# Designed miniproteins, single chains, continued (5), part 39

Each design is a single chain, and the fold is of that chain. pLDDT is the mean over its residues in the fold that is shown.

## One batch from the design tools (miniprotein)

Design m17325
Fold by ESMFold2-Fast:
Structure m17325 (fold): chain A 100 residues (1-100)
Amino acid sequence: MPLTPEQQRLAMEYLRRNGIEAPTPRTWAELAQLLGRAGARRAKEKIDEIEATRGKPTPEERREIAIEVLQEELDLLRRLQAPQDLIDEVQERLDRALAA
């Protein structure tokens, strides 16, 4: 299903806030790819912040960063009323991070 103009606006606000400069996504597949890039950038930002303050992040800190990033992605997808399959895919990734 194509994204509505309001869904595109909310998605672009999130992407720009996370430092992603890209054309407006028209499909959920395009949005999922851009969210992956945003998550990777956000995780790197948090890792760099820890390294600047305390040095090498612990496995526990890396896991907490992954959980936080995936929770932020899930919250956005739920706010956008994304297809359930896409929400389920991100939820599965979060559940794996929580189990690690």
Scores: mean pLDDT 82

Design m17326
Fold by ESMFold2-Fast:
Structure m17326 (fold): chain A 72 residues (1-72)
Amino acid sequence: DKISTVLTVATLAKAERDGNKKAAQAAQLMLDKYSVLSKEEIDELIEKARQLLEEEPDASPFEIAQKVLEEL
C-alpha cells in the first residue's frame, strides 16, 4: 500500500531527526520488507519528509505523510 509506505517513510525521517535509532531501524526494516516502491522512489520520499520536518520539527509522522501525499 502506497499510503502505508509513505507513513513508514515519514516515521523513519522523524525517528532519525529525534535521534531514536531503534525506531529508525524498525522503520527501515519495514520499508525493506514491505515497500511497494523502488529504492530510488523511497530515497526521494525520505528526502522530501526530511525537508518538511526542517520546516515543522514538531510535526507527527502522520502530518508529514499527509503533506508528502499532497505533493505526489
Scores: mean pLDDT 80

Design m17327
Fold by ESMFold2-Fast:
Structure m17327 (fold): chain A 80 residues (1-80)
Amino acid sequence: SIEEEIEKIKNAKTVEEFIEATKKLMELLEKLSKEEAEEAIEKFTDAFSENLNKMSEEEQEEAIKEATKLLKELIDKLEE
């Protein structure tokens, strides 16, 4: 579920787990309306930022790069 993936993002102990949970969340959000996805993205952003603050600078750069790519792909699909 969306809630389970957000919880995984918040509690991820490695960058790999963090990115995998983010990817799975974005795949779930693709199935929602644009309005529903936007609400879920706000919750995701809060969880993402909370865990990101616990990472090294290098890990933060990797996580932000991958999340930005996935978010752009999601937005493109939702605008169809």
Scores: mean pLDDT 79

Design m17328
Fold by ESMFold2-Fast:
Structure m17328 (fold): chain A 74 residues (1-74)
Amino acid sequence: MQEEIVEEATRLAQELTGDPGVSAEIGEDGEIVLVLSEPLPPERVPALVEAVLESNRLGHERDPSLKDARPSPP
């Protein structure tokens, strides 16, 4: 369900970024979007990107109608 997906995505984002102010929402296109309370320093941006991708993958696996934001193959 959407609430469970958002809650799990929020936990994953907080764990990966180390920022308790990060939260997850479902965007207009059915993708999971992370909301930051403050900007992250550049060195932490890869962790945020990974959190976004992991959260969207989890959401898509639980509900196939939600968008999956996997990286394209090289």
Scores: mean pLDDT 70

Design m17329
Fold by ESMFold2-Fast:
Structure m17329 (fold): chain A 55 residues (1-55)
Amino acid sequence: SMEEVREEMREQLRALLAAIRAAHAVDPGASVPAPKTYPELTPEEVAEMARELVA
């Protein structure tokens, strides 16, 4: 279902944020990876999910 796809994306975004924070704690200049995309999700929806997780 779409809700399952959104939950998977939220998990990926959470893992990505944790990895970025860990990398920047060691090297502030470290490059930031991009999350994987799903064809069912628009870039706008992914951006909203990322904002919700950061807030």
Scores: mean pLDDT 69

Design m17330
Fold by ESMFold2-Fast:
Structure m17330 (fold): chain A 83 residues (1-83)
Amino acid sequence: MSERTILASLITAENIRLVGDEVEGRVTPEQVRRVNEGLMRFMDLYDETGDLEEAYRRYLAEETDPLARKVLTEVVERVLKRL
């Protein structure tokens, strides 16, 4: 399985979990939207750099939302463990 396929799968799983938390009232629709915007920006950086670690470094340098940073960090760590 390609690195990008693993990454996309893990991002999808995190999005499903966030939507579940929104339905249960644990996060707001605005928080879900903000995290999704951050994850889309990270994918743009990944496609631009072709390097997971460089994309992650650039993303953390520009992302200010703590929840988006936490979700992406967990995704990247899981991808690296599967490679």
Scores: mean pLDDT 80

Design m17331
Fold by ESMFold2-Fast:
Structure m17331 (fold): chain A 81 residues (1-81)
Amino acid sequence: MASVEELAKFMYTQFLQVLDGKLSEEEAIERAVAWAKRQKLSREQIEEAGRLFLEALRKAGFSEEDIERAERMIKEVIERV
């Protein structure tokens, strides 16, 4: 699987843990930033991973509130990379 798709899947899995109260938003953001840096992903690749993550949430029927929360977290990941 491509690094971009793997980051999207990783973000999805971390977001589920945030919604379950098992992980803070800050921890999820830090983990995504660390993952992207280890894989040497560009900002454009991280933005594409965020897009795929949001598409997966919409397809799975997540609420608009959850999607907006995910969008804010993605912006933080992009800002820190």
Scores: mean pLDDT 87

Design m17332
Fold by ESMFold2-Fast:
Structure m17332 (fold): chain A 96 residues (1-96)
Amino acid sequence: MAEQKANEQAGKQLADDADAQADQLIAQSDAAAKQGVDATREVVDQIGKVGQQMTAKEKQAQQQGKEMGRYATLGTSSISMALIYGVSLKLALENE
């Protein structure tokens, strides 16, 4: 069945979109850190909300097929890395 290849391509696009969004969130975290701890907290809160939305998309993608679910999991991981980065910047600013 050709269905698996279509799901793989859709999943790759989802992962690529998530990677681009994660890069944007990391850049926003860097910009916020230059403004101070309050701005950094706001960006971290936004990344958390994006992570919740990505988790919902991952569950939906898993229902559409195994390959789709695999790439959605990679997207969730990219957003999680952006969150870790933002939280690390926030903690560094709060401790100094």
Scores: mean pLDDT 79

Design m17333
Fold by ESMFold2-Fast:
Structure m17333 (fold): chain A 81 residues (1-81)
Amino acid sequence: MTIKISLPSGKLLELEVPATAGEVADKVAAAIKEETGVEISDEEKDAILAELGVTPDDIVTAAQAEALASRLADLAIERLR
């Protein structure tokens, strides 16, 4: 199943699920860096995963993947202000 995630730049990232929370976080962080130049650290990814109640190895639903991507995007937007 493919989900579309809105990046801080307004571009859409297509992501296949099921995927692990770590895979989602890595793909979203890489896309954010490519589009905005903002680097999200491993500590920041871990903090967002903990906020959402998931570990990097957990298989996430489409809704969880969208929530994770949204939180990472919000962090990048804050850095750009």
Scores: mean pLDDT 78

Design m17334
Fold by ESMFold2-Fast:
Structure m17334 (fold): chain A 97 residues (1-97)
Amino acid sequence: GEAEELAEELKKRGASEEVVNRLLEALENSKDELAKRLTLRILKKAIEAELSPEELNELLELLVEAIEKLEAGDVAGAIGLFLRALGIIIENELRKK
């Protein structure tokens, strides 16, 4: 599926296999279709932005925590983590200007 294809691309780009596998597990176990869709969209943007391995690992950890916060009912905490993940992408793109 799309998540597994993105996971393989992230690993090729230097993302930690442990973090990528934790993200796949979080996505598979989540019942929130909007959160899954948002996460996949963020991952595609991270790949397009050509994030470093360090930036990818930070972004992936934030996305795992965001999904876990949503499953625990902490919507505000999850939103904050998604915004931090997007911030990594935005900052990287602005540095290219």
Scores: mean pLDDT 88

Design m17335
Fold by ESMFold2-Fast:
Structure m17335 (fold): chain A 92 residues (1-92)
Amino acid sequence: EEELERLLKELEELIEKVKDPEIKEALKWLLDLVKKILSKLKNKEDALALLREALETVREILADPNATVKDVVLKAIALALRGIGLLIEEEL
């Protein structure tokens, strides 16, 4: 859907503009995890929910001048677990 493509593009553009190379690489890893889960989700609403959470998570990280690579990794793991939960629910 157009909205899903738009949100994904917005997320990609936010990450690409990050100046800190360590934070940028950690966010790229987060994006890769989200994309892998999105490729497995069959329900469009679940995909949109995951993308909206990922986008908000990245915005929160970028709004925090003290955000560390560890913070990004922990949030990426939380998003991955959320996405896995959605995948399991789709099979029920």
Scores: mean pLDDT 83

Design m17336
Fold by ESMFold2-Fast:
Structure m17336 (fold): chain A 66 residues (1-66)
Amino acid sequence: MPINKHSGTEFKPGDIVVLTANIYGLTKGTKGKITEVGDMYNVTVEFEDGTKVTVRANYLTLVGHE
């Protein structure tokens, strides 16, 4: 379908994301910044509460970029 659609994982260092579920001891909606991309399934995120953890990409929604 002819739409502006990205394929695969779009996450990159500097991306601003939020959690889509209550996981890793964090609340759904917690905002964070991707600091490192390990692979297409897992990224390292530093959340606004100071927590830095590797998160499955499926639990994140991109909301912005630096």
Scores: mean pLDDT 71

Design m17337
Fold by ESMFold2-Fast:
Structure m17337 (fold): chain A 117 residues (1-117)
Amino acid sequence: SMMEELRELIDELVAAIRAGDAARAEEVLARLLELLDRMSTPEALEALREAVDALVATLEAAVAARDERAFAIGLFALGRLLAWAEERLGDDPEVRALVAEALARDAALAERALAAV
């Protein structure tokens, strides 16, 4: 199923971020965004929530570990995912709320990362 493929891509993306492999993270992210483009709007919204939650959890882990490289790669990946969501689904109030919440969580994590330096 497309949701099973999505979860596999999320796991690969998280692994690449944790490994500090920016090139692999970009490759996997591109595949994930292509999969999202093929989904129906309800499937894409659920998939987007799962991907955002996984990326935010990965960023929280990177901040706790003081892993600046993983944080930077994860921040890039989240930013690209949110940009995709605004371009494709930005007229949906649920998507707008999810993007706003993710950006607020991201800003809080960036402040914590900067305070740790």
Scores: mean pLDDT 83

Design m17338
Fold by ESMFold2-Fast:
Structure m17338 (fold): chain A 60 residues (1-60)
Amino acid sequence: SKAQQVLRWVAQREDQKVEDVSQQKAIDYLESLRAEAERLGLGPNYLDILDSYIQALKEG
């Protein structure tokens, strides 16, 4: 599923096993990345991707 792919991506970036990363931990991580990306003025495409990832976790 998209949610599982996103969870694995977060686990890899946090140097954790996917089974050790909760859905909420992954959401918190992505929301922190989104806030940082917005603060740094990163392009709307990157923000849209992060929003898509957060949505996939919340609905998966």
Scores: mean pLDDT 82

Design m17339
Fold by ESMFold2-Fast:
Structure m17339 (fold): chain A 100 residues (1-100)
Amino acid sequence: MEEEVKELAERGIRRLEELAEKHREEYPEQSKELLELVEAARKGLEEGYAKEVAKVLEKVLAENPEMSETMKQQLALNLLAGIALYKKPAEELIEEEERE
């Protein structure tokens, strides 16, 4: 599942980057939001959160066996971005508590 999550995320990232470029002139705000989601998802992959995302996806797929590949891609991207965003505040709080 971890390798599958990485593959789904990479395909999803490329798709969102393509959509952002294609609609940049018509929908500049939405295109910027897509690129921000892509950046957060990439950081989630770099930090090794594909394994954590795989656990959530396995559970969701067990409850929703009809989920399409496109839905799986979107869920993987959203989960990776969410974990990346949540981990950053947690690290900041830990550093603040330790206070060098």
Scores: mean pLDDT 74

Design m17340
Fold by ESMFold2-Fast:
Structure m17340 (fold): chain A 68 residues (1-68)
Amino acid sequence: SAEEELRKRHERALAQLSKVFSEEEVAELDALMEEYIAAAKAGDEERARRFEQRALALYLRGMERNAA
C-alpha cells in the first residue's frame, strides 16, 4: 500500500541518517507522514502531495548534513 511504501521509505531514510537527525527532526518527519496519510485517506491529493514534498525536503537536508 501507499502507506506501507511511505513508511518503508521513511524508515530507510532515518536508518541511514539516524545519527544526523535530531529528535525534533524525527518528530517533524513523523508528523508529516501522518498528515500525508490523513490527507490521502480524505482524498485530498493536493494536500498529500504538499506534505510529501516537505518530507522529501527534510530528508535531502539530512543527507547533505551526513555528507559533510
Scores: mean pLDDT 74

Design m17341
Fold by ESMFold2-Fast:
Structure m17341 (fold): chain A 76 residues (1-76)
Amino acid sequence: HHHMEELEKKRRDFKLELATKINEAYKKYVEKNPDLSVEELEQLKIEYGRVIEKIDNSTLEEAKKIAEEFIKKLNE
C-alpha cells in the first residue's frame, strides 16, 4: 500500500495545478484590465497572495473551492 505517497503526490500536484490556474487567471485579468489603478493592482496582488497561501494550507476540497471562486470572480 502506497496510500501516503499517492495522497501526498495528488495533494501536491492538485495544489500546483490550482496555483498555476490562479496565476494564469490573475495575469489575464490584469492584461485585459489596463484601467486598473496602482491601488487596485496592489489590492488584487494581496488578495492573490492570500488565495495562494490559503490553498497551500487548506484541504484539497477547500483549496479547489477557493481557487474556483477566485478564478470565476476574475473571469466574470
Scores: mean pLDDT 78

Design m17342
Fold by ESMFold2-Fast:
Structure m17342 (fold): chain A 89 residues (1-89)
Amino acid sequence: DNNQRSQRLLRISDGVSRVLGSGSSLALTSRGNAYYYLGDYQTSAQLYQQSIQSDPNFSVSWSNLGRAYQQLGDYDRSQQYYDRSRQLS
């Protein structure tokens, strides 16, 4: 049930944002993960990009952004983001 799954993931994401602050890299990555799982790769990529703007050294957000762009069919950007993630690990 996609609607129940969406509601659960958004609730978890909201909880993370309330604890860590909505602009924190972890909160933004958590929201991005929720949208990625829902198949909304465009919104997840935007949230991962905001996470990177908050903390450009958070390697997890770079790898997640790479994964989102791979799902969007932008393989060149996907590879660039994966390479950046590896440099930070």
Scores: mean pLDDT 80

Design m17343
Fold by ESMFold2-Fast:
Structure m17343 (fold): chain A 85 residues (1-85)
Amino acid sequence: SVQDGKLSRARGRIGLLKKQIDSLEKEVDDAIKNNASQEEIDRILYQLDLIIKQLQQLAEEVPELKDELQELINRVQQLRDRLLS
């Protein structure tokens, strides 16, 4: 069905977004450890905000996955908070 197709595509997109989040988590850890410049911090924050937006759009498109997507949004927001601390 069309809905089954949406869920399958959404799962694929979630997989890619999770890999991006894992990569950004390492960038956040490195930025904190190395006392990165404000320019580098702003670059990482921009990428985190883009991922939050993509996850929110996906949650609107596939409400069946909203709880899983909200968990990922919370994870990205925690990374954002750590970077701003």
Scores: mean pLDDT 88

Design m17344
Fold by ESMFold2-Fast:
Structure m17344 (fold): chain A 99 residues (1-99)
Amino acid sequence: MGASEKDKELAIQYAVGVLEAEELAKIKEENPDMPPEEARKKALERSIKKLEEGDKEAIELLVEAAKETLDSLNVKAEIDEEELRKEAIEELRKRLEEL
């Protein structure tokens, strides 16, 4: 079963959410007194930077989260890592701009 555009959008949104949450947890450990809005902004900025720099752990987390979403939707689609990375960066930038 091929992935629809809707399935791809859900996979991207979930995957970037997982990456953002991972970075947010690290920021909160480093700066527990930081306001939530500032912590989220830094988490989004760090997530974008890691993906742009080709951080292996960030990319692997992104791919695993996307696969998990597609599997939950019973979609058997191959993930293009490069395309997913580019789309994730765009989604993270959109989230940052909406803050």
Scores: mean pLDDT 82

Design m17345
Fold by ESMFold2-Fast:
Structure m17345 (fold): chain A 50 residues (1-50)
Amino acid sequence: MTQRLSPDQFQRQIDISVQILHYAVMSSTSSTSDSVRQQNRRQIDRLSLL
């Protein structure tokens, strides 16, 4: 069934998306090591589960 999101749920989803974008941008803005990219991916994965 399709569930309508409340404004609070929608805002939370936006906040999560902004955090994911932040980590994605941080990964792409410098010639960072694979370890830093793995760490940023872990943060993105954590946020994506919400």
Scores: mean pLDDT 69

Design m17346
Fold by ESMFold2-Fast:
Structure m17346 (fold): chain A 89 residues (1-89)
Amino acid sequence: KLELQSRLIKALADFVPGRSSVEELSKKYKVPKSILQRLLAFYLHTALGLSHAEIGRLLGISQSTVSRIIREFEEKGITTLLEAIDYLV
């Protein structure tokens, strides 16, 4: 659990919006792509205040997928990045 959380934090820190590939970061840090996508969607929404449409473009997923991911975190009462990481791992 702690090892995967550490790798997720490193992948998040290495992510540059508009320049980073989620697929390459998933491979580089050996974290599941689905978990990394969900964490990045949460981070871009809560920390950077980006719209669901913009997040979808940056992550290469649909706006509806972003909305579903954000709703999942909201339904679980997750408001902080640390809570999101603990939930996903």
Scores: mean pLDDT 85

Design m17347
Fold by ESMFold2-Fast:
Structure m17347 (fold): chain A 95 residues (1-95)
Amino acid sequence: MEEDVKRLVDRMRETVERQLEEELRRGEITKEEAEERKKKLFEQLDKIEEALKELIKKGVDPSKIANYMTALAILVTAGASPEELERLLLDIKEE
């Protein structure tokens, strides 16, 4: 399960990079804005990875962990902001 979390977060990082490259290509954001957004999103993804691994160590129900993983995937593929990922992180930490 910890390796499944790592693989998911690695895929989410790739998704973020592709989304920011597309926005930059379309002229919707500047290069500086893209780099700042990527840094903030990656910081939240790193914290979410550690929080999910902590749930596994605490023996939280695997179905709840899978639901948080699904929520992360939905949020990231929908182009979630760093603030939206921080809200998910806070929900995970309340377990």
Scores: mean pLDDT 87

Design m17348
Fold by ESMFold2-Fast:
Structure m17348 (fold): chain A 62 residues (1-62)
Amino acid sequence: SLELTQAFEELKTEFNIPDDEQEHYYNELVEHYEAYKNVGFPDDLALKMAVALLKIDLENRD
């Protein structure tokens, strides 16, 4: 969705995600988002939760 793309663009800027890693992290964001939506979370909350999980992963990298 547009919101997924926008959230990922913000994460790319904040964490300086290299081009060769972007597909991996985008796929991780999408997987988390889909998982939360499948559990019944509203779109906005599902996106916020998915972004939070990806941020934790990004903060734990070098």
Scores: mean pLDDT 81

Design m17349
Fold by ESMFold2-Fast:
Structure m17349 (fold): chain A 76 residues (1-76)
Amino acid sequence: RMREVAERVVELGVAASPAPPAAAREALEAAVRANLTSETLPAEEVEALRPALGAVLRALEAERREELERLAEELE
């Protein structure tokens, strides 16, 4: 579900905070991709999630935790 993806996104964003922005983005993309390929996420929800994922990746690059948490809440 979107909640599961959002939770993983926020968790990785926080965990990767000491790493360079590029490394944080790659880790986040890998985890999101793994969740998006799971049976629990239908294509419809994947498409709805795309705009939010782009914003999350940009926020990670800027290291804005507040934006990441807000986006995760919106995905709920």
Scores: mean pLDDT 54

Design m17350
Fold by ESMFold2-Fast:
Structure m17350 (fold): chain A 75 residues (1-75)
Amino acid sequence: SELLDYIKKLFEENDKDKTVELAIEKIKQLVREGKISLAEAVEAGAFVSELLDYDQDVAERLAEAIVAIRRELRR
């Protein structure tokens, strides 16, 4: 997956906080542009969580981002 490869590169080149921030921004952008589904966004978020060893703060930030994406898609 091109998105998952992008997220892996972010993880290799950035710290934890910046990786999460940039991954969320990219996922939101692709959903807004209709290039990925909400299901693919959830899968990408799960991949970010896995890469960061299921860190609790990361999991909370990703969950909040998915809620925000879902709300935006309803408008």
Scores: mean pLDDT 82

Design m17351
Fold by ESMFold2-Fast:
Structure m17351 (fold): chain A 90 residues (1-90)
Amino acid sequence: SKKEEIIERIRKSTLEFLKENFSEELTERLSKIFDKLLEEAKDLSPEKIAELAQEFMKETLEIKSKSDNEDEIVEEVEKKAKELIEKAKK
């Protein structure tokens, strides 16, 4: 569907962003968190999904600036992803 094509483009753009800003290991872990976010956002409009992707990318950079520990970064990003989806559903 057209919506599925838009979501795949958003996924690819987010993955490229992660590859440019994070190690290969962090990119793999963060991309899995983003894939879960996309699954939970599946009933939202493509425009709202794009907004969530932009906020997710912003949050990953802010978290990285505050910690050099990969496990802490992943845990904090997972928490923020859950907060973003809860806010989007209200």
Scores: mean pLDDT 86

Design m17352
Fold by ESMFold2-Fast:
Structure m17352 (fold): chain A 81 residues (1-81)
Amino acid sequence: SRLDEALRELHARIKELAERYRAGELSLEQLREEVEREVARIVKKYDLSEEEAAYLRTVADTALQDVERGLPLEELRILPP
């Protein structure tokens, strides 16, 4: 589904941004800002509903919390719909 494709794209983008954060290229605040931009872009690209967009934001927020807690990138989870 388009939501599944959006979640896969979001996960890939968060991993890329988290790697840059861990390499010292981004601050935590910059990481959050970049993830927010990616969520907005993906919502528009996949023409997600308001409910689907809210779910995508929840997934992004959870992943950011996991990155802040130092969880391995491989352990970042995409929640089911």
Scores: mean pLDDT 80

Design m17353
Fold by ESMFold2-Fast:
Structure m17353 (fold): chain A 74 residues (1-74)
Amino acid sequence: SLTPEQRELINLLTLKFASRLMEEFPDLPLAEINEIAKKFYDELVEKAKTMSPEEVVRYGEELLDKIIEELKKK
């Protein structure tokens, strides 16, 4: 199970990611944004099992940027 600190950080990172997706891709359907954000959340939950809170933040920020850049290439 996630620690309360890890859960809070993952929730904040996921909200930040969803906000960035809405800002960068205004024409992207909300349902698709929700699906992408859910996959991001699930990946951070999985990684948090073996990472410290600080490592989760670094990983999440890097993953967020990577996904946005990959979407820009489509």
Scores: mean pLDDT 84

Design m17354
Fold by ESMFold2-Fast:
Structure m17354 (fold): chain A 58 residues (1-58)
Amino acid sequence: SPAAQARQANLSRIRQSQADTEARLEELKRENADELKILIYEIMRNSSAYTAARMEAS
């Protein structure tokens, strides 16, 4: 159904964003990047995880 396709597309985008954010977070930690920058990416990761969890619960 169109609704199921839209939900799957949104989940795929969120999952891709999560993967990209996690990869960048690992890179930043390896490079001893600025603590504030690491914190911003951790917030983004947690926000994306929460959104994905809510969508999966639906």
Scores: mean pLDDT 79

Design m17355
Fold by ESMFold2-Fast:
Structure m17355 (fold): chain A 85 residues (1-85)
Amino acid sequence: AEEARSKVEAALALARRTAEAARDPSQREEGLRGTRGVKTLRDSPALQDALQKDLAAMSPDEGTELETAIRAAADEALRAAAALA
């Protein structure tokens, strides 16, 4: 459970940092790193399935809140990655 939470939190942090870096030209290197990470997750069905399974394994309250936060952050990261690329 703790490993699943760490992976979920890492994915959320990556998405948020990608969005932040895309808004700041001085953080271009972080933006590029984040964009590569987001694309890797998008192109890897195994990583997407693992994330979905980790979310489903959490408590209903925590899983629902994290799923909502990840969805929002991922949407923002995808928009930022598209603008950065």
Scores: mean pLDDT 64

Design m17356
Fold by ESMFold2-Fast:
Structure m17356 (fold): chain A 77 residues (1-77)
Amino acid sequence: GMTAEQAAALINKAYNEALATGNAEQQAAAKSSVDALKKGDFRAALKAAASVPNLEAAILAALSEVPDAKAIGAYLK
């Protein structure tokens, strides 16, 4: 399984892709999603990521391997 650091790296990759390729609304949604995950609020993170498919998929994959949003959040930038 993934470590919390590896799970955070997966999310950071998807977040950076969203910032590089997304429109202004997707960039704002990605930021809100990562901010929520840093607070341990995975429900708010997934809701915000609904318009950012790569980020939503990365968060779901990360949480399936590491069911501790706070541990993942500690490694997010």
Scores: mean pLDDT 83

Design m17357
Fold by ESMFold2-Fast:
Structure m17357 (fold): chain A 88 residues (1-88)
Amino acid sequence: MLREEAERLLREAERLALEGAEAARAGRAEEALALFERAAELTYRGLELLAETAPPEERERLLRQGEEARERALAMGRKAAEAARAAA
C-alpha cells in the first residue's frame, strides 16, 4: 500500500537526519552532509507517494510540502557540515 511505503520512507528519513546530527556533533562534516542529503531525498519520495493517494486538490499541497521539506533538510545539512568543519 502506498501509504505504508510512504510512512516507511519518512521513518527512514527521520533516522538518517538523526544520524546526520550525530555525525555533525562528532565533527564528521562530509558524513553529516551525505546523511542529510539522503534524508531530504527520502522525505520528498515519501510525500510524493502520499500525494498519489490524495485527492487531486491536496496533491499540489503535498508536493509543495515535499519540496519545502527537502529544501529545509538540505539547508540543515549544509549548516551542519559548516559547523562540523569549523569545529574540526
Scores: mean pLDDT 80

Design m17358
Fold by ESMFold2-Fast:
Formats: sequence, structure tokens, C-alpha cells
Structure m17358 (fold): chain A 107 residues (1-107)
Amino acid sequence: MIPEEKLKKAGEKFMKAMQEDIEANPEEWKKLAETTPEEYEVLRSKKLKIEIRVERKALEEMDEEAWEKFLEVLILAVEKGFPVKIEAHSAEELKEQLEKLLEEMKK
């Protein structure tokens, strides 16, 4: 199990980094909002080297195992500075990309 304190710290760092990215790059975020289909969620921070573009239905269809892997990837990205780039159109595709990232991060 992921410790709640570790998850909270990583989440706070990621949210702060996203807010800083929006404030530093307002024109880029406006373009992302205008060019990204409404069905997609975009989570980005240049500072943390995180770029996640995922279809909303993929997030809604994720099981508990997929969510645990997603949180683990975010924690490792925030704590170790490991670059994360995900583009997923389904829960299955998202889970596959998360598994590959975790294998790479654990080397």
C-alpha cells in the first residue's frame, strides 16, 4: 500500500507544479484548452517533466489496480524527477503505459 503521507506530499508538489506551469505559460495552456478535445484531460508540468493526455472515459473505467499504478508513477515522477509522457484513449492502453513506465522507473 502507498502511505497516505507520501501520496499527500507527492499530490501537493504536483498540484503546485501544475499551478506554477499555468502561471508561467498562460498562452500555452490557453492553446492546449482550445486544441485539446473536450473528452481529454491534460495534466502537465515542465518543471517535473510530466505530460499526461488521457481520454476522460479511460480514467472513469480504471480499476483499483490501474489507479494504484497511476499514483505510484506520479509519486516516482515527483520524488525522483523521472520523465512521464502518457497519451491514452482507453483504460487498457493507460494501464499498459503505466506498467511500462513502472518497469523503466524501477531499473
Scores: mean pLDDT 78

Design m17359
Fold by ESMFold2-Fast:
Structure m17359 (fold): chain A 64 residues (1-64)
Amino acid sequence: DRVDQLIERYMKPDGTINQAGASAVLSEVFGLSYDEANAILREAGLGPVMTKEQLRALIEKLAE
């Protein structure tokens, strides 16, 4: 899965993703600017770090 590969590319060694990495994933998946991606993360209630599963669930909701 390309989305899983993108998420894993930006993951920290502890298995979490910071906001900058999550914004990069959203920008690559949806063609969003960094500011647009950060706004979406804030609206979703995601903090400065998140799990792969949290980001995956957000991407699936946005793709619906």
Scores: mean pLDDT 81

